Designed miniproteins, single chains, continued (5). Designs and how they scored, part 105

Each design is a single chain, and the fold is of that chain. pLDDT is the mean over its residues in the fold that is shown.

## One batch from the design tools (miniprotein)

Design m19655
Fold by ESMFold2-Fast:
Structure m19655 (fold): chain A 77 residues (1-77)
Amino acid sequence: SAESEAAYEEVREGPPRRYYEVWEDPSAPLERKEEVGEEAVRELREAGEKYGVQDLIDEAERFGEEVRRRLEEERRR
């Protein structure tokens, strides 16, 4: 649909890709990993809510859980 296409356009070059790039970088500080994780979840959720795309809202919820798990692992060092 047009709404789905618009929602994916808003996130196509956005936070989820940036999240993986930062988390794959061994020199990235924890604060940066935390920042891009929060941004990724927020952008996915907002795009899904704005355009009524349930798949993106579900993806944001799943991604938020993954971000929390990974941050906990990083804090354990």
Scores: mean pLDDT 76

Design m19656
Fold by ESMFold2-Fast:
Structure m19656 (fold): chain A 99 residues (1-99)
Amino acid sequence: SIAELTKKIAELEEELFELILREKYEAAGLPIPADPRAEPETPEQAAVKREVLLLLNQLRDALINEDEKKYEELLSTLSPEAQEVAEELKKLYEELKKS
């Protein structure tokens, strides 16, 4: 159902956000918070969180608009683990568009 697809998309988007956020915090040498969705405690954490939110908004826009070039460009900036989640998200968006 459309409702089940929408729920699964939201769940994968949240999973992808948390994964990329943790990876970016680690790469920046910042402490990884126990709750990655909590308000950032430092300006450096806030900057990384803004970068990840922008990346996910761009990824969502590319999937909604079927911009394959932009999607592939964004995908190439992700880790293999994050790419796997993003590819599953793409499949769900494709299923939603067929509905």
Scores: mean pLDDT 83

Design m19657
Fold by ESMFold2-Fast:
Structure m19657 (fold): chain A 100 residues (1-100)
Amino acid sequence: MTAEEAAERIREAAERVLRLAREAGADEEVLEETRRRIEELARQLAAAKTVEEARELAKAIVKTLFEGVERAGATKPEVMSAVVGAGLVAVAEVVDLELS
């Protein structure tokens, strides 16, 4: 798995959570701010040169997602479960990451 592929899969998982939060009536401005921050972190992850750097960036994406959906008021169990799912995707993608 390349860093670019890992970044895209993690970004897609985060987008699914943000969409679910928006459908649940969360604050759109807060979700859009969260989406922009995640996109920037995903760009950095795609350019990561070490597994350690990629791991820390993946962790930052998950933390940003969790804090963003909480701040937006999307604390329904279904949304929080989706955040946990996105975190598991991030761990799986980074574990299979091969960097030269």
Scores: mean pLDDT 81

Design m19658
Fold by ESMFold2-Fast:
Structure m19658 (fold): chain A 67 residues (1-67)
Amino acid sequence: EEAEEERLRERMYEMIRRLGELLGDKELAEEVIEAIERYLAGDKSVEKFLEEFVEYVKPFMDELAAA
């Protein structure tokens, strides 16, 4: 399962970086990746930030899917 989890994580990071390119905000993409790493390490304080990011990018998901 570790290999499967790592594969999903890599895909997620790739999508986040693509969103950063699309939005012209690469710093936001790296901050989100760092927040995910911290959350997985047990830092639940970033959960709210990650939830807000998901809501923020929902309108751009159609644009990303069309690309």
Scores: mean pLDDT 73

Design m19659
Fold by ESMFold2-Fast:
Structure m19659 (fold): chain A 89 residues (1-89)
Amino acid sequence: NEAEYYRELADRLEEAARNGDKAAAIQVLNEIAAYYEKLGKDKIAAEYRALADDIANSDPARAALLADIQAGLLYMKAGVLELIEKLRK
């Protein structure tokens, strides 16, 4: 389930942001990038790689904010996909 996948990633990224865990946030973003690379979405993958680098080079407060914003976007994507699945059946 693609919606569950994005929700899991969002949960992990939000937890990383809450805990100030840059390494965990970077790992999640690189996993998302690898997923998009596998789908042939190289430009989207590059944006996630760039965000991971930005978090790595940011102070803790900025890193947490960036991770939290991205978690919110992933929750929104998961919610939209879940609604599509519910409307399908």
Scores: mean pLDDT 85

Design m19660
Fold by ESMFold2-Fast:
Structure m19660 (fold): chain A 98 residues (1-98)
Amino acid sequence: MPKIELSGPKEVKEGGTLKIKVSLSGSDKDYMIFVNAYDKETGELKAQSEPVLIKPGESKEVEINNLGPAGKYLIRANAFDPESGKLLGESEMEVEVK
């Protein structure tokens, strides 16, 4: 299976910009990636990055702006085939907004 890895700070200021590094491995094709921020308790989508195209073995930084209110967030990267729109991989990390 292709591996999507997320790397970034565990904490961000309310209303700040969260910068997440997304890396793709174990694939022979490009993936379209969306990074979403969900409220951990409710599952509500609170913010989303711009979509980014990643090549195998590449890493890109994505930004999530205006993340708030304060609380715990689940950051999820969803990787799609740009031709079919099929979900091919996902990865998650937790961030606290203070």
Scores: mean pLDDT 82

Design m19661
Fold by ESMFold2-Fast:
Structure m19661 (fold): chain A 96 residues (1-96)
Amino acid sequence: MVAELMREAGRALGLSEEDIERLERVAEELERAAPFSEEARELLEQARLTAYLVLARVKEDKEAIEYLKKLIEEDPSRFSPSLIEWIEELAEKLEK
């Protein structure tokens, strides 16, 4: 669930518990609206992507790196060449 990802990302960044609770609440509202709203689905996808980028950067989280690698394979044009290179380097280090 995106709310749990936002909690983990917020903690990784050292955000206050109040700010983490706000991020979780927004994610939960977007998840409830997603079946009925294209805008909510897009915002939820952006929130998920941002949370995984934070987890990969701060914690070198394996699940986050694998998720980002899969997204890059699906549509590399969505990412900068520098970001692609960084994620590929992290993935290679985890496989060794």
Scores: mean pLDDT 78

Design m19662
Fold by ESMFold2-Fast:
Structure m19662 (fold): chain A 92 residues (1-92)
Amino acid sequence: EAEKYLKEGEKKYKQGDYIGALEYYSKAIEAAVKEGASPEKINKILKNAEDAAVKAAEELRKMSSSDLSPEEVAELAKEHLAGLGKKLAELV
């Protein structure tokens, strides 16, 4: 169901719901790997997820008195996505 999750993620991103977009992009990546999608398609979803993670980090910064800087929150989000990508590469 990778295409359905990707479309929902794109819809959330367009609506400014970057946290929701990131969740759907993560599901799209997992489904794409399970469905045997091309590495190019998986990389495209990963790039969209990284962009959504950066914007989600900015939203979280505005909503909380976080001890982390916006840059640190963005890097943690990117590391989480990179870890997901590495696990997916091991499945293929």
Scores: mean pLDDT 70

Design m19663
Fold by ESMFold2-Fast:
Structure m19663 (fold): chain A 84 residues (1-84)
Amino acid sequence: PALINAKSYAPGDDLSKDGDVGEDLKLFQRRQGLLADGVFGPATAAAVEEFARKYELEVDGDGILGPSTIAYMRLDLRVEAASK
């Protein structure tokens, strides 16, 4: 899969500058009831950590959004879109 092309994001990073990844983060933020600004802020980091724990993905204590977590988040968003 396309994990090789994914990059990691630190808390405070603006993903809106990174095209499809930024748009998928905004969609994830909307689904969590957060402001859909595309910024990987503290509230988004907390939501990502809960998502990663649910799917048994690794998340560092500093809230780094890794390529595996991004890939699963994007896959989950596609499944939800198909059901709605």
Scores: mean pLDDT 67

Design m19664
Fold by ESMFold2-Fast:
Structure m19664 (fold): chain A 56 residues (1-56)
Amino acid sequence: MPTPQELLDQILAEYDPKDPGVQSTREAVERLLSAGRTDLATQLLLSFRAQLEELK
């Protein structure tokens, strides 16, 4: 299973980092990681990546 950092790096490499959805997800992930919620950060990133892949 990739780390939250690896998932975030993959999203930022493939998608526009200025996109509001990408920015909101990044902020939410940073808050979850600061709170020690690595499990939720990983789930959020996997869900968001799946949504972005569906839109391709």
Scores: mean pLDDT 77

Design m19665
Fold by ESMFold2-Fast:
Structure m19665 (fold): chain A 93 residues (1-93)
Amino acid sequence: NLEKALEELEKARELLKNAKSIEDLEKAIEYIAKAFSYLFGDEEVGKDIKEKLKKVLERIGDSKEGLEEFKKLGLEMIESEIKRIKEEIERLK
């Protein structure tokens, strides 16, 4: 469901914008995973994405610079995906 995926990505975007800790970023990752599960209709896709993003966060999140970089890249990717999904929803109407 594209609309449900959009809702979860919007939640992830808000969490990323306000993120001040690794725990905040982990919460955003959970919403990203849910969104991709809805996009592909497959829970395993969401689980795979969650695992990959958590590993990236574990590798770079140990520094203040790493957390800011993860947040910046995450926001860019999420905003791009939100735009793509909104265009797809409009095309289907």
Scores: mean pLDDT 81

Design m19666
Fold by ESMFold2-Fast:
Structure m19666 (fold): chain A 94 residues (1-94)
Amino acid sequence: DEELLKILRELEEKIIEASKPLVEEAIKNNENTPQAVLDILREAMKKVNVPQEAIDLIIQALEIASQGILDDENQAKALELIKKAIEIIKKAKE
């Protein structure tokens, strides 16, 4: 699945680049909370044209992880959300 790895690599680079000015603004305004991080990721993913459905799934998975206690049920739920998001991204690029 060479094409999927290429798509994910390009997407990662674009998200990192899009997040830089948002991170700089948050640091300047002393907005260093878990919620601010999630908001930056959401905005960066929107700017690089990640499908909204995939963004919503990724943010939901990260919100579950950010609660600090991942029991087996919550871990499975977070993984399922990420798996669905990856499938949406893959389908959108096909």
Scores: mean pLDDT 74

Design m19667
Fold by ESMFold2-Fast:
Structure m19667 (fold): chain A 73 residues (1-73)
Amino acid sequence: SSALQQRLVENFLALVESMRLSPAQAADLLRRELLGVLSPAATRALLERVGASPEQIAALLAELARTPRVVPP
């Protein structure tokens, strides 16, 4: 659901802030925990918000295209 996806985005951003993760560390955490859970548009927006490079965004979206999407209830 959109509400669950927004909550996941907010929780992820709070974790990035609390742990003071760099853009590269935040992108890696997103890859491990949320790749395939968020829509491609939400994934791109979140990566841009944490300051990921265009190259990292392109690489993760390419990986997402090969990863089955998970839609939690």
Scores: mean pLDDT 77

Design m19668
Fold by ESMFold2-Fast:
Structure m19668 (fold): chain A 64 residues (1-64)
Amino acid sequence: GALPDAATTARNAEIVRRTRKVIEVLEKNYDLSDLEINTKASLLTVEGLRRGKSDEELIEEAKK
């Protein structure tokens, strides 16, 4: 099969890193199920990366 290129691999690693950070913030601030936390964290992280948001901005969005 085709392997992802270095740019795609780096992007995916950044998404995973930021998603984990957002998950921690959501777990501390909200009484949500694991599925809801993972879904919300993934959506916030992907949208934040698309909009060029920093880690700090994603944390602020997750707290709201």
Scores: mean pLDDT 75

Design m19669
Fold by ESMFold2-Fast:
Order: sequence, then structure tokens, then C-alpha cells
Structure m19669 (fold): chain A 77 residues (1-77)
Amino acid sequence: AEEELKRLKEEAERHIAAKDYLGAGVSLLKAYQLAEEQGNEDLKKEFEEEFARVLAQAVDAGDLATAREMIALKNAM
């Protein structure tokens, strides 16, 4: 549902604000999968781009362990 996508985006934003990049990545990948299920290519692309930004933030913060785990999660989707 559209409400679920909004909830997952809000959840990801909360995790980013808390510097929980892994939590943000998980929420964004769930949102991406739901957008894929709905056939919404624009929204799917938006969540993929947001995931890439969060990954870049984790790398910039020196949290390489989190960055590697995020990449592994994306590859599993």
C-alpha cells in the first residue's frame, strides 16, 4: 500500500537522523521491494538512489563494516 511506502521512507529518515545507516538501508530496501511489487519504476529508482546516498554516508563516516553489510543486503535482493 502507498501508506506502507510512506512509513518505510519515514523509518529510513529516522534511522539516518540517528546515524543508523544499516537500519536506514534495511528500510529503504524494503521500500524498494514494495515499489517493485507495485510496478512503480520512479519510486523504485528514488529508493535505490536514497540507498546509495546512505551507503556513501556510512563510508564517509568511516563505518566500513556497515557499508559492507549494506552492499551484501542489496546484492541479496
Scores: mean pLDDT 82

Design m19670
Fold by ESMFold2-Fast:
Structure m19670 (fold): chain A 88 residues (1-88)
Amino acid sequence: MEEALKLLEEIKKAVEEGDIKKAEEYAYKFGQLLAELGLTDPEAARRVLERFQELLEELKKEGKEDVAEKVAQAAQKGYGEQRKKLLA
C-alpha cells in the first residue's frame, strides 16, 4: 500500500514537471503493484485505486485530460501484464 501511494505522488510530480513519459512509467509500475495488491489485499487495492481515480479527475479538472488518459492507459497495461504473470 505505501509503495502504491508513493507511485501516485511520483506520477503527480512528473506531470507537474511536464515529463509525461516518466508519469506513464510510474503509472505502469502502479498498475503492476495494484495487480499484486488485488491478490494479497483486495481492500487495500480498492483504496489505492480510488486515490488513483481521484488523481485522474484532478488532472481532467486542470485541463490535462490527454495526460490523464495516457496515465490511465499506462496503469491498465501494467496491471494486465502483471496479472497474467501472477496467474501463470
Scores: mean pLDDT 84

Design m19671
Fold by ESMFold2-Fast:
Structure m19671 (fold): chain A 64 residues (1-64)
Amino acid sequence: KKEFLIHIKVGAVYKELGLDNEAAKDYAEAEKIAVENNIPQEERTKAYEEAVTLAKAGKYKEAV
């Protein structure tokens, strides 16, 4: 679960920085971890939205 959140947060930061390929890699790893750990789709969507919000707010250290 912790690995999943780290990849989501890092991916969101990369996306805000315009590093789309790096963001895609972190999101793909997060999805793999979520599937392996049976993390519900709702939890995945919520984590993604929260990470994007933190990245957009300029709280990059909190997002990662």
Scores: mean pLDDT 74

Design m19672
Fold by ESMFold2-Fast:
Structure m19672 (fold): chain A 61 residues (1-61)
Amino acid sequence: MSAEEKLEAEVEALLREIVALEKTDPERADQLERRLMALIFRESADPGAALVRAAARYRAL
């Protein structure tokens, strides 16, 4: 679905930025993680499944 594909792309972009910032700016990485969580809970029809997918993507990065 187009909306879900858009959300997945946005989640992946945020995860890549979080990974890049984790070692150099953990406070900003934490802010982005909170933003990612809020985005998933607001936009996803199934936040639990979306969180599992996000965790899998994070581990792959």
Scores: mean pLDDT 80

Design m19673
Fold by ESMFold2-Fast:
Structure m19673 (fold): chain A 70 residues (1-70)
Amino acid sequence: MAEKMLQAIDNKDWKALQKYMQELVDKILSENPELDRSELTLEIVIDILRRENRLDEVKALEYALQYMAS
């Protein structure tokens, strides 16, 4: 997942990036069934990834957020 998001950013492929981010959110929701999609912010996703020691995905998501803010 992380490499696909970074490659989408490098290729400036906004639609692919949005798809990969959505897939990541869907996976986090499937692993945390108590969370509703409307309650799940990107900051909460980053926090969950850090707790699970998924640091490559944290880095990729932080780059994606910076790219989207541009």
Scores: mean pLDDT 74

Design m19674
Fold by ESMFold2-Fast:
Structure m19674 (fold): chain A 88 residues (1-88)
Amino acid sequence: SMAERERRVQELIDRINKLVEEAKKNPEKGKEMIPELVDTVRELREIDPEALKRLPPSVQAAVEMADTLIAIGDEIEKELEERRKRLS
């Protein structure tokens, strides 16, 4: 149901907000919280990509930066693969 989906979306947003606040208070624990933050954002995106816009601007910017870095990494890997093919 839409009500159950919205409840789950809100739960994930609340979790992300809590993880971000905790990371700000305890930067040394922030590194340990990255996998949970990544997994929670991934689940939110799978349920409703538009719900990412409901996250704090700092989290939205971090997600966009992570997506950009992944895309750059993929392009570098693709270029290296093409270079290997030309040298074979």
Scores: mean pLDDT 79

Design m19675
Fold by ESMFold2-Fast:
Structure m19675 (fold): chain A 106 residues (1-106)
Amino acid sequence: TLLQQARQQLSLALGVTATLYETLKERLKEGVPQEVLELAKEAYDLAQRALDLLETKGVSAAPEVARLVQEALEKLQQVNEQVGGAAEVAIQLLQQALDLVQQLLQ
């Protein structure tokens, strides 16, 4: 179903965002600003909350899930500007998840 596809894409995006956060945490020793790491953590937390809502409330949560994913995307875009494109894959997957969630609103 469209709901199952949205959940699967959001879960994939969350996993890639987690990997990004851990990579940036390692690079803190190389001068990645603490603010960038905090933005990546906030994006992860927003995406995790979005997935939890979609899993627990299904289609009825789609408007709130879309809002949370949009906020996560805004934070990842800020991260991406500061890390030379390292957040690009996470942004693409999360955008795909948003597109599927928005289809649930129709």
Scores: mean pLDDT 87

Design m19676
Fold by ESMFold2-Fast:
Structure m19676 (fold): chain A 82 residues (1-82)
Amino acid sequence: SMTEEGIRIGGEGGRKMVLGAQSGDKELAAEGARKALKGVELLTDGTMAEAGGMSAYGLAVESGGKEAIENGKKAREVGLKK
């Protein structure tokens, strides 16, 4: 289902953002943020999408980099609209 795919991709994105933050790899963090955004876009449950978007934004801010933060903001916005 789209929800299962959203959880899988969002989880992968979150893990990449955490790894990027731990290693200082801003490209990995940006890739993670893009995947987290895609995951949130696939979620059909509003509560899960909101939580996923908020988490993605928080991780993006901590991992740093303009691209990660912008994609984290988009994930939050998409999640809040569900």
Scores: mean pLDDT 82

Design m19677
Fold by ESMFold2-Fast:
Structure m19677 (fold): chain A 72 residues (1-72)
Amino acid sequence: SAEEHELAIEYAEKLKEWIKKNIPKLSKEEQENLAKATEELIKELEADPSVPQEVIDILKEILEYIKEELEK
């Protein structure tokens, strides 16, 4: 439904905000584990036609932030 679509996007945006604030505070091992978990989640959600593309796009942005932090 439209309500579920909107809620999913709001949750993804809140997760992105949390990642931005907390990823620099995590250990390298925790960052690697989070990157792997995020990649697995993206793969699973891309297979589900009920998932809004906007949610997948936000998760890809989250993965980019994690990978950038791992390069530091």
Scores: mean pLDDT 85

Design m19678
Fold by ESMFold2-Fast:
Structure m19678 (fold): chain A 62 residues (1-62)
Amino acid sequence: SEEEKWAKWEARMDAAMAKYNTPELKRTRQIALEALRLSEKYPGKLSGREIAEMAREKVEKG
């Protein structure tokens, strides 16, 4: 069935993508979330660069 075909394709894609679900990618997502929180806490008070640097430092210390 088409459902079986798609299930097999998804399983194959998940296996292929497992190599790309690295600690580096997870860290990038954590930094992005922290940057969003900082942007909401200090709207218009920090530059994008300052937010990015602060978010990275917080994730690296955690």
Scores: mean pLDDT 72

Design m19679
Fold by ESMFold2-Fast:
Structure m19679 (fold): chain A 74 residues (1-74)
Amino acid sequence: ETKKILFSLRARAGSGPGTVVLTTPTGTKVTLSVQPGEERVAHVTEDAKLEDVEKLTEVKAYGDVTADLTVGEG
């Protein structure tokens, strides 16, 4: 069964710029681009199967950035 899933993505840049890309189980892409010392947060809610959340969710980080993803029920 599908559940309402909340994805919370945080990107924080260090001394250089960075980009973080979240791909959700339904193929939605969320891109956060951050400048040096900047922090950005995005929230995405979608209906997905829990099995697909575990298998298909992807986070890619490029540059001098820390990415944190929190997944919960929305």
Scores: mean pLDDT 84

Design m19680
Fold by ESMFold2-Fast:
Structure m19680 (fold): chain A 74 residues (1-74)
Amino acid sequence: VAAVAEAKRDAIREVLLSIPGVGEETAERAIDAILAGESAGMAAALGMAELLKNPKVSVEQAVEAQDRVYALLT
């Protein structure tokens, strides 16, 4: 999964940065979490968890980003 996430890092970054209130620092933390995932589902969930640490990100926005990241990893 990590190799697929690295290959699609720019696409994942674009998805994360499309969320209002997500800056480069939050996006990079979420990408690092995604790279730690053992499966596409785990990677997407870990990315969502990092996004939710940013108080500007709503649960709805984080879930939508999780779905988009999962699609990129599968």
Scores: mean pLDDT 77

Design m19681
Fold by ESMFold2-Fast:
Structure m19681 (fold): chain A 78 residues (1-78)
Amino acid sequence: IELSEEQKKKALEAIETALRRYARGEISAEELVPEVVRNSGLPEELARQAFEGYDRTNGKVQFHIELPDGSIKVIDIE
């Protein structure tokens, strides 16, 4: 699966939005993957992989997301 630069931007935006909504209690953890798929068109398997390594130990929502082209995005939610 290949993503254009515009598709990557849309996917990262959808992931950031979903994580912010989760941090604010607007959606549940089980809704994260469906929300990203719905808003970005990203396949469920890729969206699920993007949420691996979710760090809750430091009271922060900080997540490392790897896209199919190998790019990494670090997201801090407060």
Scores: mean pLDDT 67

Design m19682
Fold by ESMFold2-Fast:
Structure m19682 (fold): chain A 64 residues (1-64)
Amino acid sequence: GGSAAKGAELFKTYCAACHSVQTQAPTLRKKKPEDIVKVMVDVMKAKLNPQQKADLAAYLQTFA
């Protein structure tokens, strides 16, 4: 139910400062996108609403 295009912009805003998609792609394929989003919210305390979490998960699914 998320938008991968909107997820790409969210990744750039909240994740790209510390993570590169190109270097992390093999790890992303091994983990559930929803689990990755949960870790970023819980550990990094990223303020994401439910729609933004769905959009980010949809973007991460494109690497599966």
Scores: mean pLDDT 68

Design m19683
Fold by ESMFold2-Fast:
Structure m19683 (fold): chain A 104 residues (1-104)
Amino acid sequence: ARERAVEAARRLFEELSPEERATLARVARGMADFLRDSDPELSELLRRLAERLEAGDYEGAARAFVDAEPRLSARFQGRALSPAELAELLEAELEALRARKAAE
């Protein structure tokens, strides 16, 4: 099951534009920084996702994404996440986290 999910995610990451991959890497890194103390495991997986995307290692990115997916789905109220939708969802969540921090 995991290896099939990794292969599917790898293909989706390869099909993203360079701009979409850069946006996803930036947002994943930002989210990792916000989650460092509250969810260290998810923070590390998102940091790895960003690093692998920046390196052009789409298999490594896919493995990090598949390992992060259950935690991300739980955080987004059980919503199934695709790599293509992940950048938009993470960017919205990162903006919400920044707004909450600014209000504190």
Scores: mean pLDDT 75

Design m19684
Fold by ESMFold2-Fast:
Structure m19684 (fold): chain A 74 residues (1-74)
Amino acid sequence: VAEIAKEKEEEIREVLLSIPGVGEETAEEAIEAILAAKSAGQAAANAMATLLKNPKVSVEQAVEAHDRVLALLT
């Protein structure tokens, strides 16, 4: 999973930065959480959890990012 996440890192960054209220710092935190995951599902869940720490990100936006990250890793 980490290998695929590394290969798709730029695409994942673009997905995260497309969310209103997400800046480079939040995107980088989410990418680190994705790279630390043991499965694609856990990577997507870690990204969602990291995004939800940002009060500018809605639950709907975090779920959409989860689904998009999962699709990139599977």
Scores: mean pLDDT 78

Design m19685
Fold by ESMFold2-Fast:
Structure m19685 (fold): chain A 80 residues (1-80)
Amino acid sequence: LNFPTLDKEKVEKITEILREELPEEVRVPGLAETLVLLYESGMIKDAEQLAQIIVLLTEGKVSEELARRLAEKIFPILEE
């Protein structure tokens, strides 16, 4: 298993999206970092899979509908 180097710029951009789209009580520490690591390790191949992972990592605090909207905004940043 490869452990990729954490891309801090992607983490910061994703953190901003999460702050804008999620209420303060739903914000999970380390979520942006986890999403970047999972993408770079090849665990996230498309926006639909990203949405499912967001629901899982937020323990259902984020609905599937909201997670899909977040995935559409976040996935292009991960692809940079």
Scores: mean pLDDT 76

Design m19686
Fold by ESMFold2-Fast:
Structure m19686 (fold): chain A 90 residues (1-90)
Amino acid sequence: MSLKEIERQAFIDAVGIGAEAANLAQTKSLEEAIKEMEERADKVAENYRKAALDAGLSPEQAEKIAEETRRFALGVARLGIEAAQLDKQA
Protein backbone atom coordinates (compact mmCIF):
# COMPACT_ATOMS: atom_id res chain seq x y z
CA MET A 1 0.00 0.00 0.00
CA SER A 2 1.41 3.40 -1.03
CA LEU A 3 1.20 6.61 1.04
CA LYS A 4 -1.55 7.89 -1.30
CA GLU A 5 -3.55 4.67 -0.87
CA ILE A 6 -3.23 4.92 2.93
CA GLU A 7 -4.34 8.59 2.88
CA ARG A 8 -7.28 7.79 0.58
CA GLN A 9 -8.49 4.92 2.80
CA ALA A 10 -8.06 7.09 5.92
CA PHE A 11 -10.28 9.74 4.28
CA ILE A 12 -12.97 7.15 3.44
CA ASP A 13 -12.91 5.76 7.01
CA ALA A 14 -13.06 9.29 8.51
CA VAL A 15 -16.17 10.13 6.44
CA GLY A 16 -17.78 6.95 7.80
CA ILE A 17 -16.88 7.98 11.37
CA GLY A 18 -18.54 11.37 10.82
CA ALA A 19 -21.79 9.72 9.72
CA GLU A 20 -21.63 7.36 12.74
CA ALA A 21 -21.02 10.32 15.08
CA ALA A 22 -24.09 12.17 13.76
CA ASN A 23 -26.23 9.06 14.36
CA LEU A 24 -24.79 8.57 17.90
CA ALA A 25 -25.56 12.21 18.77
CA GLN A 26 -29.24 11.58 17.91
CA THR A 27 -29.54 8.56 20.25
CA LYS A 28 -26.88 9.05 22.97
CA SER A 29 -25.84 11.83 25.35
CA LEU A 30 -23.19 14.29 24.16
CA GLU A 31 -20.69 12.86 26.69
CA GLU A 32 -21.28 9.26 25.54
CA ALA A 33 -21.11 10.20 21.84
CA ILE A 34 -17.81 12.09 22.28
CA LYS A 35 -16.24 9.28 24.34
CA GLU A 36 -17.24 6.59 21.81
CA MET A 37 -15.96 8.65 18.88
CA GLU A 38 -12.62 9.39 20.61
CA GLU A 39 -12.17 5.64 21.20
CA ARG A 40 -13.07 4.94 17.54
CA ALA A 41 -10.66 7.61 16.25
CA ASP A 42 -7.81 6.21 18.39
CA LYS A 43 -8.41 2.70 17.01
CA VAL A 44 -8.54 3.90 13.39
CA ALA A 45 -5.31 5.90 13.88
CA GLU A 46 -3.56 2.80 15.31
CA ASN A 47 -4.78 0.70 12.36
CA TYR A 48 -3.25 3.22 9.91
CA ARG A 49 0.00 3.36 11.88
CA LYS A 50 0.27 -0.43 11.46
CA ALA A 51 -0.70 -0.24 7.78
CA ALA A 52 2.03 2.36 7.16
CA LEU A 53 4.66 0.21 8.92
CA ASP A 54 3.49 -2.88 6.98
CA ALA A 55 3.84 -0.86 3.75
CA GLY A 56 7.52 -0.23 4.58
CA LEU A 57 7.20 3.41 5.66
CA SER A 58 9.49 4.69 8.41
CA PRO A 59 8.29 4.81 12.05
CA GLU A 60 8.33 8.63 11.75
CA GLN A 61 6.03 8.54 8.70
CA ALA A 62 3.76 6.00 10.42
CA GLU A 63 3.41 8.28 13.47
CA LYS A 64 2.58 11.30 11.27
CA ILE A 65 -0.09 9.31 9.39
CA ALA A 66 -1.59 8.06 12.68
CA GLU A 67 -1.66 11.58 14.19
CA GLU A 68 -3.18 13.15 11.05
CA THR A 69 -5.74 10.33 10.76
CA ARG A 70 -6.77 10.76 14.42
CA ARG A 71 -7.10 14.55 14.07
CA PHE A 72 -9.10 14.27 10.84
CA ALA A 73 -11.41 11.57 12.24
CA LEU A 74 -12.03 13.57 15.45
CA GLY A 75 -12.67 16.74 13.43
CA VAL A 76 -15.27 15.03 11.23
CA ALA A 77 -16.83 13.29 14.25
CA ARG A 78 -17.14 16.52 16.28
CA LEU A 79 -18.68 18.32 13.29
CA GLY A 80 -21.21 15.47 12.90
CA ILE A 81 -22.10 15.55 16.61
CA GLU A 82 -22.53 19.36 16.62
CA ALA A 83 -24.66 19.31 13.44
CA ALA A 84 -26.91 16.56 14.86
CA GLN A 85 -27.34 18.47 18.15
CA LEU A 86 -28.33 21.66 16.29
CA ASP A 87 -30.93 19.67 14.30
CA LYS A 88 -32.30 18.20 17.55
CA GLN A 89 -32.67 21.69 19.10
CA ALA A 90 -34.12 23.36 15.97
Scores: mean pLDDT 76

Design m19687
Fold by ESMFold2-Fast:
Structure m19687 (fold): chain A 74 residues (1-74)
Amino acid sequence: MEEDIEQIRKLVEIDTLKAQGNREKAEELAKTLKSAASGKPLTYDEARIDPISGKIVDKETYEKSLKEKKSPVE
């Protein structure tokens, strides 16, 4: 969905802006992040890309998906 893609794009842009030293824009974008699984606001530190769905999710959802994806590699 467009909203899910936009959340991922924001996370990538935040990372890029932080790498460029543009803290102000990075923090502004971070405030608009939301979990695709719960709809809750996310901090940049809590935002993760779900390895199964490719959407921005919270840490709990990310851990669950990571376990499922990591299983065939173990």
Scores: mean pLDDT 68

Design m19688
Fold by ESMFold2-Fast:
Structure m19688 (fold): chain A 67 residues (1-67)
Amino acid sequence: SATEEAALRAARGGAEAWARGDEAAVQMGIKELEELGFPAAARAMREAVERGASPEEIVAAAEKALA
């Protein structure tokens, strides 16, 4: 759906921000996931960021929570 595509885009954008050290943009991506109605994906992304996961792992964690 368009909403799921928007959620995946938010997760990817946040992971890209994480890769470049833009913490404010990371938090925006997490907030967008919550506002789109995917709190489980937002939590998965937040937890992955907190443990220092790679951008690929952050996207994978959010994607698994969206499925």
Scores: mean pLDDT 83

Design m19689
Fold by ESMFold2-Fast:
Formats: C-alpha cells, sequence, structure tokens
Structure m19689 (fold): chain A 60 residues (1-60)
C-alpha cells in the first residue's frame, strides 16, 4: 500500500540523515573516505547527488 511504501521511504530518510550527521562530524583520509562512501552508497542505494553531499560533508 501507499502507507507501507511511505514507511519504507521514511526509514531510508532516517538512515540517510544519520549518515549525513556522521559525515558532518567525521574527518578521514582519502582511502577511508572512498571506502566509507562506497559502503554507504551500497547500503542505502544512494543517488549520485546524495553521494556528492556525503563527500562534501566529509571534506568539511
Amino acid sequence: SDEEKKKQEQLRQELLEQAYAFARNTRVDPTRKAALLQALKEALDLEPSEVAELERLLDG
């Protein structure tokens, strides 16, 4: 149903927001940054724009 789809989307958004918060407070070297971005992209099925935002947040 539309309600079930909305709940799944909300859970994804909550996880994405937590990933953004983590990235904002984390400084990592380029190798760890690449590995972290790949892991998050796979886990959350991120769009290129979301990956780019995480990368900006990790860079400060």
Scores: mean pLDDT 78

Design m19690
Fold by ESMFold2-Fast:
Structure m19690 (fold): chain A 74 residues (1-74)
Amino acid sequence: SALKKQVEAAWQQYEALVRQMAKDAGVDPDVLDQQIAQARKYVKSTLDDADYLAALEAFFSTLDASLAKYRATL
């Protein structure tokens, strides 16, 4: 699915951005890896849901909230 590929590409950009911001903020890499793993598990679980469209909306909502939080703190 084209939408699934876009979501996967967005996740890669999100992870790269979060890692860059966290490095600038002095976040422990082990803590960051654990948090990213939990977020990835959530995204995977959400995308494997029976309602794929609702899963995509939840994913992008979470992504927007996380990015807004990091932009506000850095």
Scores: mean pLDDT 67

